# Designed miniproteins, single chains, continued (2), part 7

Each design is a single chain, and the fold is of that chain. pLDDT is the mean over its residues in the fold that is shown.

## One batch from the design tools (miniprotein)

Design m4215
Fold by ESMFold2-Fast:
Structure m4215 (fold): chain A 66 residues (1-66)
Amino acid sequence: MSPETVKAIITGVNAAQDALEQGWNKKEALEKSKEAVESLGLPKEVIDIAVKATEKYLDDLYGKAP
């Protein structure tokens, strides 16, 4: 992965973890992660990869509907 993509993923996961620590649910954590990643101003493809990686991280923690 490119360094920019890795940074975007780290930013998304950190924002999601911070939201969870504040007592937000999985859905709210994903929304806050998306906002944080979008604020980086990176290309849409990089943003999409980071959001998807964060979503999978949250799904792995909370369980994914089939």
Scores: mean pLDDT 77

Design m4216
Fold by ESMFold2-Fast:
Structure m4216 (fold): chain A 59 residues (1-59)
Amino acid sequence: MISEGERKAIEKLLLQLYPELANDPKRLKEVLRRIEEMIERFGLHKKKSVEDLIREAIA
């Protein structure tokens, strides 16, 4: 699991890139869950940017 601080940082960055998600909390939670799932499945083993994970989760 990612830390609480990491989760908040990811959420802040996600809203910066896709501000429309602030108006749809269910969609925001779904995208955040996908990002967390990707981190858990693959790990941060190559330490790719969180922005890359956000782009993949949205696409």
Scores: mean pLDDT 71

Design m4217
Fold by ESMFold2-Fast:
Structure m4217 (fold): chain A 65 residues (1-65)
Amino acid sequence: SRAEALTARGEEYLARGDYEMAEKYYAMALALDPNHARAWAGLGEALRRLGRDELADQAFAKAAE
């Protein structure tokens, strides 16, 4: 799916340390599929690396449900 492809691209950016691009691609994936647990987990990690700890905690909580 498009959400899966966007999530995979977010994971590539996360692996490279490009946390701003990772956040962007995970957000695009979640706009298409709000229940994509892997995209929420990746968004949480990107946000944590950007120092947005409260937003990261919310993203991880959504990934864990």
Scores: mean pLDDT 90

Design m4218
Fold by ESMFold2-Fast:
Parts: C-alpha cells; sequence; structure tokens
Structure m4218 (fold): chain A 66 residues (1-66)
C-alpha cells in the first residue's frame, strides 16, 4: 500500500515535473526521514507537493501575464 503510493509519487515527480532520479530519491528519502511511512501520509505529502507546484505555476503565469 505505502509502496504503491511511493511509486505513484515517483511517477508524478519524474514524468509530470521532470525531476531527475537523484531529486526524486532525495524527496523520498526526506519523506522517510520525517516519518512518512504509511500510504495515507505519503498521499497527503504528495497532494501537498502537487498543490505547491500548481500554485507556483499559477503564480508564475499571473506574473508573466502582468
Amino acid sequence: EAEKAKEELKRYLREELGFSDQAVADILAGLDAHGYKSAEEIKEAAETIKRVVENGRAERARQAAA
């Protein structure tokens, strides 16, 4: 269960965000070091990362439009 959540997060980071394998490994190691072990915790962390990335893209788009 947690393993599937980690694989989904790896896929998102690599394929959607274009992160390097090293950056993906560092992010996952960080989650592990901070105790994100369960599927629920990993999913919550993934949603937070997605939200931050999407908000950053939206903010950059607004700044570019101004």
Scores: mean pLDDT 72

Design m4220
Fold by ESMFold2-Fast:
Structure m4220 (fold): chain A 67 residues (1-67)
Amino acid sequence: TTEELLEAARNLLKMGENYFKQGKYEEAVKYYELALNVLSQIPDTDEEARRLREEVEKKLAEAKSKL
């Protein structure tokens, strides 16, 4: 369901943020990319998924800038 995919994406985002705080930027990138993969399974008409995708993409760019 959309709700299950959104929850999975939020959990992956949180894991990525945790790795980022630890200075583990390669791991943070991996989890952010996994979150985007999950979000890609939700229709682009879903506003919540769109907002999460934007947030994850910004955090992914920041993590990549640390590599």
Scores: mean pLDDT 87

Design m4221
Fold by ESMFold2-Fast:
Structure m4221 (fold): chain A 55 residues (1-55)
Amino acid sequence: GPEFEKLKEEVERLATRLHLMGKVEEAERIAKELSKAKTKEELEKLKRQAVDLLK
């Protein structure tokens, strides 16, 4: 649904930011998990992990 796709795009942008910050391995892990994510809960978990890594 639209909410799932919007959240997925948000996590993709966060993974890109991690990659640009030099956290390449973490960005690749999140991107890999994102490709397998099928639920909003999984996307919310990945978003929290990405945000924490940006600190």
Scores: mean pLDDT 85

Design m4222
Fold by ESMFold2-Fast:
Structure m4222 (fold): chain A 69 residues (1-69)
Amino acid sequence: MSAEEAARAAGAAARAALAGDERGRQGVKTMSIAANSPDEELGAAGAAARAAAGDERGKQGVLTAKQGA
């Protein structure tokens, strides 16, 4: 397995996660009803999922770096 293939698979997984966000939203709704114990950890996981949904910022960083080259 090459690092290039691993990076591509990770990118595809991130895209699939964005496309399947509707399922994640339903999971979050269910967790919200029961999410009273691990509030801090669940909040962090929810924030991370939201940040992943905003992957566009990561792409902009790559574009800016390319413009400098």
Scores: mean pLDDT 51

Design m4223
Fold by ESMFold2-Fast:
Structure m4223 (fold): chain A 95 residues (1-95)
Amino acid sequence: MKEEIEVEADRALVIMEASILLKTQDVPEEVKEKIRELIDALGNGDYDTAIEKARELKKLSEELKDENPETAEFIKRVADRAIEVAEKMKKLGIK
């Protein structure tokens, strides 16, 4: 039931949310670099790299939590969704 359409829509939404973080002044350049790598991996169907970069972003979000809690939570949510989408795309065999 439309699983392929739903996961493609979820991928597009995650890429959009990640792109918003790239325009956010309070996001460190190290985090922006990992976000760019995540967007490229998701867009190219490199789901193993996307999962790896999303896990790195989750770790960086914990380091930002005390200084920028709202930005840290946004990064964590984007990373969590990216992992979920990438794992679903792999399971469905979407290239």
Scores: mean pLDDT 82

Design m4224
Fold by ESMFold2-Fast:
Structure m4224 (fold): chain A 57 residues (1-57)
Amino acid sequence: SLKRKILAALRAASGPVSQEALATGLGVSRATVSRHLRELEAEGLVVRTPAGYAAAA
């Protein structure tokens, strides 16, 4: 699923990742990534920072 791919990408990253970088890397629209990031943030699995999104510790 796309949510799992986003979460895996964030967990593999050494720092925060932008919505644009995730959209480009996964071959999907920024709107699609944004929807899934909101769901993951609501689930407590990701956090939003000024530099981008990161997996919750």
Scores: mean pLDDT 81

Design m4225
Fold by ESMFold2-Fast:
Structure m4225 (fold): chain A 100 residues (1-100)
Amino acid sequence: EEEFVERAKKLLDEAIAEGADLVGIANRPGEPAPSPETREKLLKLAEEYAEKYGITVVIGFGAGDASREALGRGMQRVADLRAAGKPLPKIIVEEAPAPP
């Protein structure tokens, strides 16, 4: 939703101001999974910041805590790539599995 995109932009702006090279984005506990439109806007925003500032953005998509778990998997991928001496991509996206 619009609030999610605005919150993500604020998080990115604050991270850049603090000199961060890696930013994680996830839903708040209890939030529904973002709509396809919100997801597209968020991906576009992440791509813009990654290109402009040379950062890696990790996004976990899902409802509530499932989004945070997806983000955790993306952050583990970053750790694995760094341990292997491989370059980080601009964007890493992880999705929570559909509910059973």
Scores: mean pLDDT 79

Design m4226
Fold by ESMFold2-Fast:
Structure m4226 (fold): chain A 61 residues (1-61)
Amino acid sequence: METFTVTAPTKEEAEALAQALADYFLRNRGARRAEVKVTDKPVKDANGKELYQAEVRVEPA
């Protein structure tokens, strides 16, 4: 199982990016499962930028 993290300036963009990535793995890479989890609060990156974070957990075929 692999976990991918996406970040975006808004929660809506982070969720959309994570959902698109999950759909890509399910449809194009034959993944058994892909699950999206979005943070409700912004997180700070290594440079102190506030971003919304979403995780995509992928179970390969």
Scores: mean pLDDT 77

Design m4227
Fold by ESMFold2-Fast:
Structure m4227 (fold): chain A 63 residues (1-63)
Amino acid sequence: DWQDYVDKGQQLLAQGKYGEAAKYYQKALELKPDNKEARIGLARALNALGKHAEAVQVLKPLA
């Protein structure tokens, strides 16, 4: 389920594994593109990786 990917992404983000966290949030969004938690999580991971422009693009559907 998409929620399992969100939960795994949150765990990886807490561990500082930002690249892996981003991958799991992306998998969640493949299953449920409108999920706000997954988009916010992906944006946090991307910002931690210095990919600020990509983080902004991920959040646009929420603005």
Scores: mean pLDDT 82

Design m4228
Fold by ESMFold2-Fast:
Formats: structure tokens, sequence, C-alpha cells
Structure m4228 (fold): chain A 71 residues (1-71)
């Protein structure tokens, strides 16, 4: 997993879910202990240009929710 992609995904998730960036990284760390590839990369064509978009697996979102519930 590329660090730059992981960082971008973590920031996007923190903003989208309204949670601290630190919690997103903690969730990713926990998920990566079980699955080293918590992010899926897709190549899509937008306006004739090929772009790579990254999505996190549902297990990452579930870990974030669990961390929030532990508070």
Amino acid sequence: LEQATLDAMARSLADELGVPLEKVYEALKKVMEKDPNPVVLHEVEVGGETRTVATVKSSVVEEIRKLLEEE
C-alpha cells in the first residue's frame, strides 16, 4: 500500500465521517494487522482521462465506528 494513497484516504475519511485523523490511522493500523491491503484501487476513465481512485474496505469503516463506540 502506497503511503501517499493511505494518507489521502485517511484525510478523506476523517473529513467525510467527521472523526479525528488519529482515529482513522488507528483503525487502519488495526485492520492492517489482519489484512495488509485495507484499500482497493480502481482505475476509472473520466472525460477520456484515466484516474486512480481509492476506496477503503468496509472493515476499516467498522473499526472506526468501534473506536468511536469505545468512548
Scores: mean pLDDT 72

Design m4229
Fold by ESMFold2-Fast:
Structure m4229 (fold): chain A 66 residues (1-66)
Amino acid sequence: SLLSGADLAKMAAVATEVGARLTAEGVPPAEMIKRLLEELEKWARENKDEAILAYLKDLRETRAAV
């Protein structure tokens, strides 16, 4: 499913904040995408954002199928 512009902007803002935090914690670049997706999924669950949660779940399933 495609996210609305508002949902995409919200996800991008959270990803930017989480990415900065993970970089400060010394997470290596190879782990960055995995850690970002895990944190975004956690955030979406905590904020009950079903659209973002569904999008992240779809990305994970697509990745697992490869």
Scores: mean pLDDT 75

Design m4230
Fold by ESMFold2-Fast:
Structure m4230 (fold): chain A 77 residues (1-77)
Amino acid sequence: SAEELAAQARALLESMGYEDVEAVPDGPDRVRVSFRPKSTSAASIAGIELLLASELPALVESVEAADGVVTVLLRRR
């Protein structure tokens, strides 16, 4: 479920040392995840996107970085 995906995404990012992680369902098959990384460089963002895509049963639909906050939209497979 989207709720299970949200819980998995939050647990994964918290296990990697990210704080202020929010992961909320955005409809029945999507989850919006936001957190504050130490770097918002293109390489750092690409690494996070790859990590989420490989570890979660989801597709990364979008990644936005603004004002030190990264927001990722995940879609259940």
Scores: mean pLDDT 79

Design m4231
Fold by ESMFold2-Fast:
Formats: C-alpha cells, structure tokens, sequence
Structure m4231 (fold): chain A 83 residues (1-83)
C-alpha cells in the first residue's frame, strides 16, 4: 500500500518534469505491486494522453473507473476523449 503510493508520487514528479517514459515505469511498478490501485491507472492514462495515445489513455481511465468509480482524474479526462 505505502510502496505503491510512493511510486505514484514519484511518477507524478517525473510527469511534471516531462519525463513521461520514466513516469510510465513508476506507474507500471505501482500496478504490479497493487493491481487495484486506481490512482496508478488514472495517472498512467494521463501520461498516454500527454503522449497523444488517446486509445491507450482511454483503456487506463476505464480500468481506473472499474476499480474506483469516483476517480475524478479518470472521469474528467475520459469525458474529454469521448467528446
């Protein structure tokens, strides 16, 4: 639980620096450690959105919402793709 949260925090820092591939690695490690960590999926979706990979972003936002229907990041960004 704590380890997955720290990986997501590190991924967010890498995202802020434009280091998208390294951010993906941190989020993927968080998912490996906790497959039901909705925040890792929603942030992974955000990275793929920044990379212009909208179909992959949509898949990850949908996974986040399946785990946590109240994940605001996934809800907001999925609606933008489905516009």
Amino acid sequence: KAEADELVKQGKKLMAQGRYEEAIEQYEKAIELDPNYAKAYSNLGLVYMELGKFEKAKEYYQKALKIDPNNNLAKTNLSRIEL
Scores: mean pLDDT 84

Design m4232
Fold by ESMFold2-Fast:
Structure m4232 (fold): chain A 97 residues (1-97)
Amino acid sequence: SLAEFEARLAATRAELAATKDPAERVALAERFNEWVLGRAEELADDPEAAAAVLRAAAKMLSDIATEMLAEGAPAEAVGALQALADELFARANELLA
């Protein structure tokens, strides 16, 4: 459901912000990404809703990557979150092509 997605998005954002270990942040972001892709697949008959879910997740991951960069996190960890965000944005754009 949208409410379930929004609740998990908010909870994951808070957990990522509270997690200071870069490797744990990457692992958490990867698990969230897998869950988001599953949610988007469940919305296969509604491409606009699927794209909205993917874009919301991508924006959150990109925002966290920006925060990590400002905190002086390793470039590899920042790059990993940005790569996940970029893939989710690309998938959202493909659904609306």
Scores: mean pLDDT 88

Design m4233
Fold by ESMFold2-Fast:
Structure m4233 (fold): chain A 68 residues (1-68)
Amino acid sequence: GAVEAAKKLIELADSGAEKIVVELSDGTVMEVDASNPAQVAGAVLRIIGEEPEEVRLTAGDEVYVFRS
């Protein structure tokens, strides 16, 4: 769900990902600079606030998909 997606986004940023692409089921796409805490926080707030049906996180060649 949204909480798991938000936790994974934070984990990826803390683990040294440079860019994380966040795709929401409503068609929203956010390219997050993982070194920028404000961008990471903004993406987390969007995920939690919107409670999207699906969140896709892409970090390099790794893809993580979360459903509500």
Scores: mean pLDDT 85

Design m4234
Fold by ESMFold2-Fast:
Structure m4234 (fold): chain A 74 residues (1-74)
Amino acid sequence: RQPSREELEKDLEALLKAAEKLNDKELQEIVRKGLEYLRQGKEEEALRLYQEAFLRLAAIADEKKEQIKVEVPK
């Protein structure tokens, strides 16, 4: 199910803040690209990048053996 544009934008902004805190440039690039697609009206592409960024954040937490919490809806 696709979230609304505004909801997806807020979720991507939350992921961007988490990526900045982790200083993970690749994750930041994924999220920034998602926000750009969303601004261009490419909501499906933005949603895919959001999902990719969220999965990457989970993988980073596992790899670093850190229990990183992100306030982003699943």
Scores: mean pLDDT 73

Design m4235
Fold by ESMFold2-Fast:
Structure m4235 (fold): chain A 59 residues (1-59)
Amino acid sequence: MSDEEDLKEMEELIERYRAQAEKARTAGKDSLASYLETQIRDLEKALENYKKMLEEKKK
């Protein structure tokens, strides 16, 4: 299973979006920053849910 690879990809994507969001904020691109922040929140939520799903699958 690619579960470990999927988790790693999600963490890397979150870091990339964080860097982009910070750049957008400093450039005054509020709409872009808000969009990226929403994506980060969704990804963090998905990461949490994915970890819970892996525990549930073990049952």
Scores: mean pLDDT 79

Design m4236
Fold by ESMFold2-Fast:
Structure m4236 (fold): chain A 78 residues (1-78)
Amino acid sequence: AEELIEELAEKAGEEARKEALEEGKSEEEAEKIGEEAEEYTRGLMRKVLEALKAGQAVDTTGADPDLAAAVAALEKLV
């Protein structure tokens, strides 16, 4: 379960960094954006996992498709 969270966080960071570079951001700014996206995704996915383990429903209404898919993947592990 935690391995999946780490993989998702790392992927989110890489995608955010790549997108920032494509938008003309500096390498330093893109790296910071990637790190922030990774940390945000890790924290959010950990909260989702805790809620699912407690038997709570996770509301993905209005969430990004990637977040909804990640929640669905975590639900299969609990």
Scores: mean pLDDT 72

Design m4237
Fold by ESMFold2-Fast:
Structure m4237 (fold): chain A 60 residues (1-60)
Amino acid sequence: PAAEAIALIDELRDRGVLSPDTAELLKRAVLAADAAGDTDTVRRLAEELRQLLAEHERRS
């Protein structure tokens, strides 16, 4: 789950949807939630990132 969220953050950064600074902050948030055992937060973040990527693809 955390690895998927991080991969999505990198994809969104590479597509210009996220700034490098925002991408780094989001990666830290994902890793912190994962380390805390907060799997619900990690899962929610991954889903939100997937929706953001899909929305960006639909607009192009």
Scores: mean pLDDT 80

Design m4238
Fold by ESMFold2-Fast:
Structure m4238 (fold): chain A 56 residues (1-56)
Amino acid sequence: SELEKIEEMLLEILEPAAEALEKGASAEELLEIIEKSMKEKLPKEVLERAEKNRKA
């Protein structure tokens, strides 16, 4: 259940990057797409927890 939820979330985040990769996007462009997708698709709680762990 947890793994399936993670897979679905990762697929949604990576789908735009996969399409850009097929069109010949650079590694830098792929990272920007992934970062934007993560900020839009991940809940604020997950992002806040990641920032707190980074500062600890």
Scores: mean pLDDT 72

Design m4239
Fold by ESMFold2-Fast:
Structure m4239 (fold): chain A 64 residues (1-64)
Amino acid sequence: GASAEEMAEAGRRAAEEGNGAGAAVVAHDSQKYGHPEAAREAARAAEEAGLRRGATLAMQSYDA
């Protein structure tokens, strides 16, 4: 499967494109594949991009 680094980068790219929902999906998939660090990174990227809804959804993916 994808590495934790590749998943974290995908989350950052989604956030850069203003796609908060995409960042949340990457966080959820990262958690499912056993990469909680990548899930947190996707949430962080969405937050830094100002995508509050995406950041909240991504945080729920790895906190729950």
Scores: mean pLDDT 69

Design m4240
Fold by ESMFold2-Fast:
Structure m4240 (fold): chain A 97 residues (1-97)
Amino acid sequence: SEKAEKGVELAKRAYELGRRAIELAKEALKNAKTRESLNLAIAAALSGIGAIFDGEKAIELAKQGKGDLAYKLGSDGYETAKAGYELGEEALKRAKE
């Protein structure tokens, strides 16, 4: 159960940060003046979507008693969300330059 609980916590963080990455991507898309900024915004959005998906699946796996898989997928989702957030910040910075 401890692995399942940690998986759910990471999944919640993945969802929250993934949503933030999508918000940054939308703002960057609105202000994009270069193909580079546009590509970064698209990558941020895709990473954010993937992180939310991994988070939702991790919560489902935890409910099924598959704590090890829930922990792994929640952790992977959180790492994906962090990467997406960083891409979104860079995209927004470049869009405003």
Scores: mean pLDDT 89

Design m4241
Fold by ESMFold2-Fast:
Structure m4241 (fold): chain A 94 residues (1-94)
Amino acid sequence: MEVVTLVFRVTADSGEAAKRAAQALAEEMRKLPGVTRVDAALVSPTEAVVVAQFASPEAYERFLKEHLPEVKEKVLSIPGVKSVELVDRTVAPA
Protein backbone atom coordinates (compact mmCIF):
# COMPACT_ATOMS: atom_id res chain seq x y z
CA MET A 1 0.00 0.00 0.00
CA GLU A 2 1.36 3.44 -0.97
CA VAL A 3 0.84 6.60 1.07
CA VAL A 4 0.48 9.91 -0.79
CA THR A 5 1.50 13.15 0.93
CA LEU A 6 0.05 16.41 -0.38
CA VAL A 7 1.34 19.87 0.53
CA PHE A 8 -0.69 23.08 0.24
CA ARG A 9 0.86 26.53 0.41
CA VAL A 10 -1.47 29.35 1.48
CA THR A 11 -0.53 33.01 1.05
CA ALA A 12 -2.51 35.82 2.67
CA ASP A 13 -2.32 39.53 3.44
CA SER A 14 -1.71 38.83 7.16
CA GLY A 15 -0.62 36.07 9.54
CA GLU A 16 -4.14 36.02 11.01
CA ALA A 17 -5.66 35.37 7.57
CA ALA A 18 -2.98 32.76 6.71
CA LYS A 19 -3.55 30.94 10.03
CA ARG A 20 -7.35 31.04 9.60
CA ALA A 21 -7.09 29.74 6.03
CA ALA A 22 -4.69 26.94 7.05
CA GLN A 23 -7.02 25.90 9.91
CA ALA A 24 -10.06 25.89 7.58
CA LEU A 25 -8.14 23.91 4.93
CA ALA A 26 -6.97 21.37 7.55
CA GLU A 27 -10.57 20.94 8.82
CA GLU A 28 -11.89 20.39 5.27
CA MET A 29 -9.11 17.85 4.53
CA ARG A 30 -9.81 15.90 7.75
CA LYS A 31 -13.44 15.39 6.64
CA LEU A 32 -12.38 13.57 3.44
CA PRO A 33 -12.47 9.75 3.10
CA GLY A 34 -8.98 8.25 3.01
CA VAL A 35 -7.20 11.19 4.68
CA THR A 36 -5.19 9.75 7.60
CA ARG A 37 -3.22 12.77 8.84
CA VAL A 38 -3.38 16.57 8.47
CA ASP A 39 -0.91 19.08 9.92
CA ALA A 40 -0.82 22.87 9.49
CA ALA A 41 1.90 25.43 10.27
CA LEU A 42 2.55 29.12 9.76
CA VAL A 43 5.90 29.34 7.89
CA SER A 44 6.19 33.13 7.45
CA PRO A 45 4.23 36.27 8.49
CA THR A 46 1.94 35.82 5.43
CA GLU A 47 2.32 32.13 4.49
CA ALA A 48 1.10 28.82 5.91
CA VAL A 49 1.58 25.19 4.90
CA VAL A 50 -0.96 22.37 5.27
CA VAL A 51 0.24 18.77 4.86
CA ALA A 52 -2.32 16.02 4.22
CA GLN A 53 -1.63 12.29 3.98
CA PHE A 54 -3.80 9.87 2.02
CA ALA A 55 -4.07 6.15 2.83
CA SER A 56 -3.86 5.24 -0.88
CA PRO A 57 -3.25 6.66 -4.38
CA GLU A 58 -6.95 5.97 -5.06
CA ALA A 59 -8.05 8.24 -2.18
CA TYR A 60 -5.71 10.97 -3.48
CA GLU A 61 -7.03 10.67 -7.08
CA ARG A 62 -10.63 10.85 -5.81
CA PHE A 63 -9.73 14.01 -3.88
CA LEU A 64 -8.25 15.65 -7.00
CA LYS A 65 -11.29 14.82 -9.15
CA GLU A 66 -14.17 15.23 -6.70
CA HIS A 67 -13.13 17.46 -3.79
CA LEU A 68 -10.20 19.71 -4.69
CA PRO A 69 -12.31 22.39 -6.50
CA GLU A 70 -14.74 22.72 -3.56
CA VAL A 71 -11.97 22.80 -0.92
CA LYS A 72 -9.99 25.38 -2.92
CA GLU A 73 -13.07 27.61 -3.38
CA LYS A 74 -13.88 27.48 0.36
CA VAL A 75 -10.35 28.50 1.37
CA LEU A 76 -10.09 31.26 -1.28
CA SER A 77 -13.39 32.71 0.02
CA ILE A 78 -11.74 33.54 3.39
CA PRO A 79 -11.05 37.31 3.66
CA GLY A 80 -7.37 38.16 3.15
CA VAL A 81 -6.40 34.93 1.36
CA LYS A 82 -4.42 35.62 -1.83
CA SER A 83 -3.63 32.11 -3.13
CA VAL A 84 -3.77 28.39 -2.41
CA GLU A 85 -1.10 26.33 -4.20
CA LEU A 86 -0.99 22.54 -4.31
CA VAL A 87 2.13 20.36 -4.37
CA ASP A 88 1.72 16.57 -4.52
CA ARG A 89 4.30 13.93 -3.55
CA THR A 90 4.13 10.14 -3.44
CA VAL A 91 6.38 9.56 -0.45
CA ALA A 92 6.62 5.86 0.49
CA PRO A 93 4.99 2.44 0.79
CA ALA A 94 2.91 2.41 3.97
Scores: mean pLDDT 79

Design m4242
Fold by ESMFold2-Fast:
Structure m4242 (fold): chain A 86 residues (1-86)
Amino acid sequence: LTQEERNQIIREKIEENIDAFLRQMARTLGISVARVRALMAGAPPRTPEEERARASLELMRAFYEEEIARGLNTPGARLLLELLDR
């Protein structure tokens, strides 16, 4: 496999895992998956539940940025951050 093909497969797996995580967060907080995705894309929160969801997403982003900064530079971590920035 080329580096591009490998990165595409990793991206698809990360996106599937993000979808599962977002569905779980939506269920736990009583908000829609569409709203969790909007918050991930930088939309402003509209309810206290959405504020909590945003805080959780920001902690997740900060955690992966710190891992990359410490030299734990896995392709999966970089692709996850790219997906969070869209």
Scores: mean pLDDT 69

Design m4243
Fold by ESMFold2-Fast:
Structure m4243 (fold): chain A 60 residues (1-60)
Amino acid sequence: MDAEEYTEKGIEYLRENKKEEAIEYFRKALALDPKNEEAWLGLIGLVEDPTPVEEEKKAA
């Protein structure tokens, strides 16, 4: 797969809320093409912010 293919898969997994998979593919894309902006945004979570988990704060 090329960097573009890895980036596309990363975006798909990110939209599926599969953060681990998305990160792996974005990292692979950047290893092949470090100038791939889509992969950078995906890694940072700026392309599609994953569903936020509940706050770390417990109700007190």
Scores: mean pLDDT 68

Design m4245
Fold by ESMFold2-Fast:
Formats: C-alpha cells, structure tokens, sequence
Structure m4245 (fold): chain A 61 residues (1-61)
C-alpha cells in the first residue's frame, strides 16, 4: 500500500545517500514520486523525495 511504498522509497533513498549509488538514487526518486501519487500527505514519501533528490545531486546525475 501507500505506507509500504513510502517506507520502501525512504529506505532506498537513505541507502543511496550512504553509498553514493546514482542508479539507486534514481530508483528511489521514482519510488518516492509513485508513493506521493498514492498518498500526497505521506511524510515518509516526502522525506524520501527530498533524500533521493539530494542523493541524485551528489551522484552528479
């Protein structure tokens, strides 16, 4: 569901920030956007979107 999607996206985004993995960062960004589409008020999905965006910028994508 939306809660699980947001939690999964946040986990992936945090991992991408730790590892500098650009492919994982891009995947996490997509997952976060999907989770926000399912539940626009999800704090986890919003946090995942911010974290994934930072990870993507750090990776130079």
Amino acid sequence: GAEEAGRKALEAAKEAEKTGDGALAASALHQARVALEMDPESEEAKEALEAATRAVKKAGI
Scores: mean pLDDT 80

Design m4246
Fold by ESMFold2-Fast:
Structure m4246 (fold): chain A 59 residues (1-59)
Amino acid sequence: SKEERIARAAIELERERGAAAVSQRDIADAAGVSVGTVSRHLRRYGSRHNLLMAYAVRQ
C-alpha cells in the first residue's frame, strides 16, 4: 500500500540520514508517490511517528 511504501521510505531514510535531514520530498521520491500524498498520510496519523508505529504493528 502507499502507507507501507511511505513508512518504509521514512524509516530507511531517517536511519541513514537522521530525521532532521529527511524532508517530505525525500520520502515521496523514495516511496514513488507525490509530496501531497506523503503530507495527506502524515496528517491522517497526526505525525510521522504515528505512521511508522502503525506500519510496525501490521507486520
Scores: mean pLDDT 69

Design m4247
Fold by ESMFold2-Fast:
Structure m4247 (fold): chain A 55 residues (1-55)
Amino acid sequence: GTEIEKIKKDILSAIEKNEQDKAIEYLKQLKELLKSKKEDIGVEIADEAIKLLKK
């Protein structure tokens, strides 16, 4: 819901500003929230995005 929408906006804002560390932190928060909701595919996507940003 609203919490996911806020985190999504925070992630996109961090990416647009090239704030990679902040984007990773918000993606970790999104991953934990998606785990609590049993959103397995969303968790996998978030985890892969974190790995790509870390290089």
Scores: mean pLDDT 80

Design m4248
Fold by ESMFold2-Fast:
Structure m4248 (fold): chain A 98 residues (1-98)
Amino acid sequence: MEEERRRLAEEARRTVLNAAEQAYKIVKDPNATPLEKEVAVALLDMTIAVEISAARERGHDELAKALEEARDKVTQAVENGNLEEAKRIIDEAFEKAL
């Protein structure tokens, strides 16, 4: 892999992992309203959508496809309170594309 392409992919991976952790923190919070939890999951979904677009823009079509395939699974795992599964899916998507 080109160094720049690898660096951008690693930054994208950290961005998606951080977004999943932030959404999970809200979803697991018993004081969060149903609307706040829904918004948190929607923001995670939007973050993944942005990274798909960024990957396509730089010609990393394999990463964009892997993230498209992972998108619903990651958001569903977080919505169901399973951060470990969400992280596993994210890691698998990025490793498959590298």
Scores: mean pLDDT 86

Design m4249
Fold by ESMFold2-Fast:
Structure m4249 (fold): chain A 55 residues (1-55)
Amino acid sequence: MPGPTAQAAADLARSLGHEDLAEEIEKAAKEGDKEKLQEYIERAVELGQRRQGEE
């Protein structure tokens, strides 16, 4: 089961139209791959920040 941070990052990725990234986040969390999960979470956050800063 994904932790609260993983679920929030997956929801963020989906809201930005990156459903594939959201699925990868949930998969990494389910498999217990903490390094991959952290990398995907950082990617989702970066995409969210860029979307707000630049159009």
Scores: mean pLDDT 74

Design m4250
Fold by ESMFold2-Fast:
Structure m4250 (fold): chain A 79 residues (1-79)
Amino acid sequence: SLLEEGEKLYEEGLKYEKEGKYEEAGRKFDQAGRLFAESGDYKKALEAYGLAAEAYNKAGKTEEAIRALQDAQKVQEEM
């Protein structure tokens, strides 16, 4: 299911974050956020996009971080 795939990507993001691979972590959290949003789990989507923005900022990927925050804002509008 979309929720199960999102959870898998979220766990992969946590693994990359722990390894200091922040750009990879950001990508995984961003992908997880999208799948959580598509599954209707807006709380998990918001959390995942927030973690993506944090990871992208740690990687120096400011534009990607801004996009993740914009995706989080769109999810909040659905709540």
Scores: mean pLDDT 89

Design m4251
Fold by ESMFold2-Fast:
Structure m4251 (fold): chain A 93 residues (1-93)
Amino acid sequence: ATAEERIEAAEEVLAEDPNNAIAWLRLGVAYFEQEDYEKAIEYFEKAIENDPSLSAVAYKKIAEAYEKMGDLEKAKEYRELSEKKAKETGADV
């Protein structure tokens, strides 16, 4: 599927279940692939709001988006947040 098709699929899921954190995460990834980094960040934040257990993965993706935008300071901040959350949840163990 194209990024555009993935966006449409995620939006259909969210129309029926706006609390589906995985659908928000997928929407963020699709916008990241389209190089719409600002929308990608918004949707990764929505994923965290709906499922805080996704924080480590979502913060890592937000950091990558900021790096692509040239905001290296925010990229570093979100990488550190991702590492902290991964350690708290045991995601790397």
Scores: mean pLDDT 84

Design m4252
Fold by ESMFold2-Fast:
Structure m4252 (fold): chain A 68 residues (1-68)
Amino acid sequence: MDEVKKAAAEAAFELLRRDPLASEEEIREVIRETARKMGADEEEVEEVAKEVLPKVQALRDAVAAGLA
């Protein structure tokens, strides 16, 4: 699970690097697709999205504020 969460976070940041205006739904979809490609079931996909999405948003906001 930690490897899936890490890969999902990296994919979400790659999306934001290419499209800083990506919506929350687009970020969530990238997280879900990455987890699904790594063999996660539906429950695991939602667990990864629930944990990773707020962390990605928090880090994006911190970078925009010059804190990271």
Scores: mean pLDDT 78

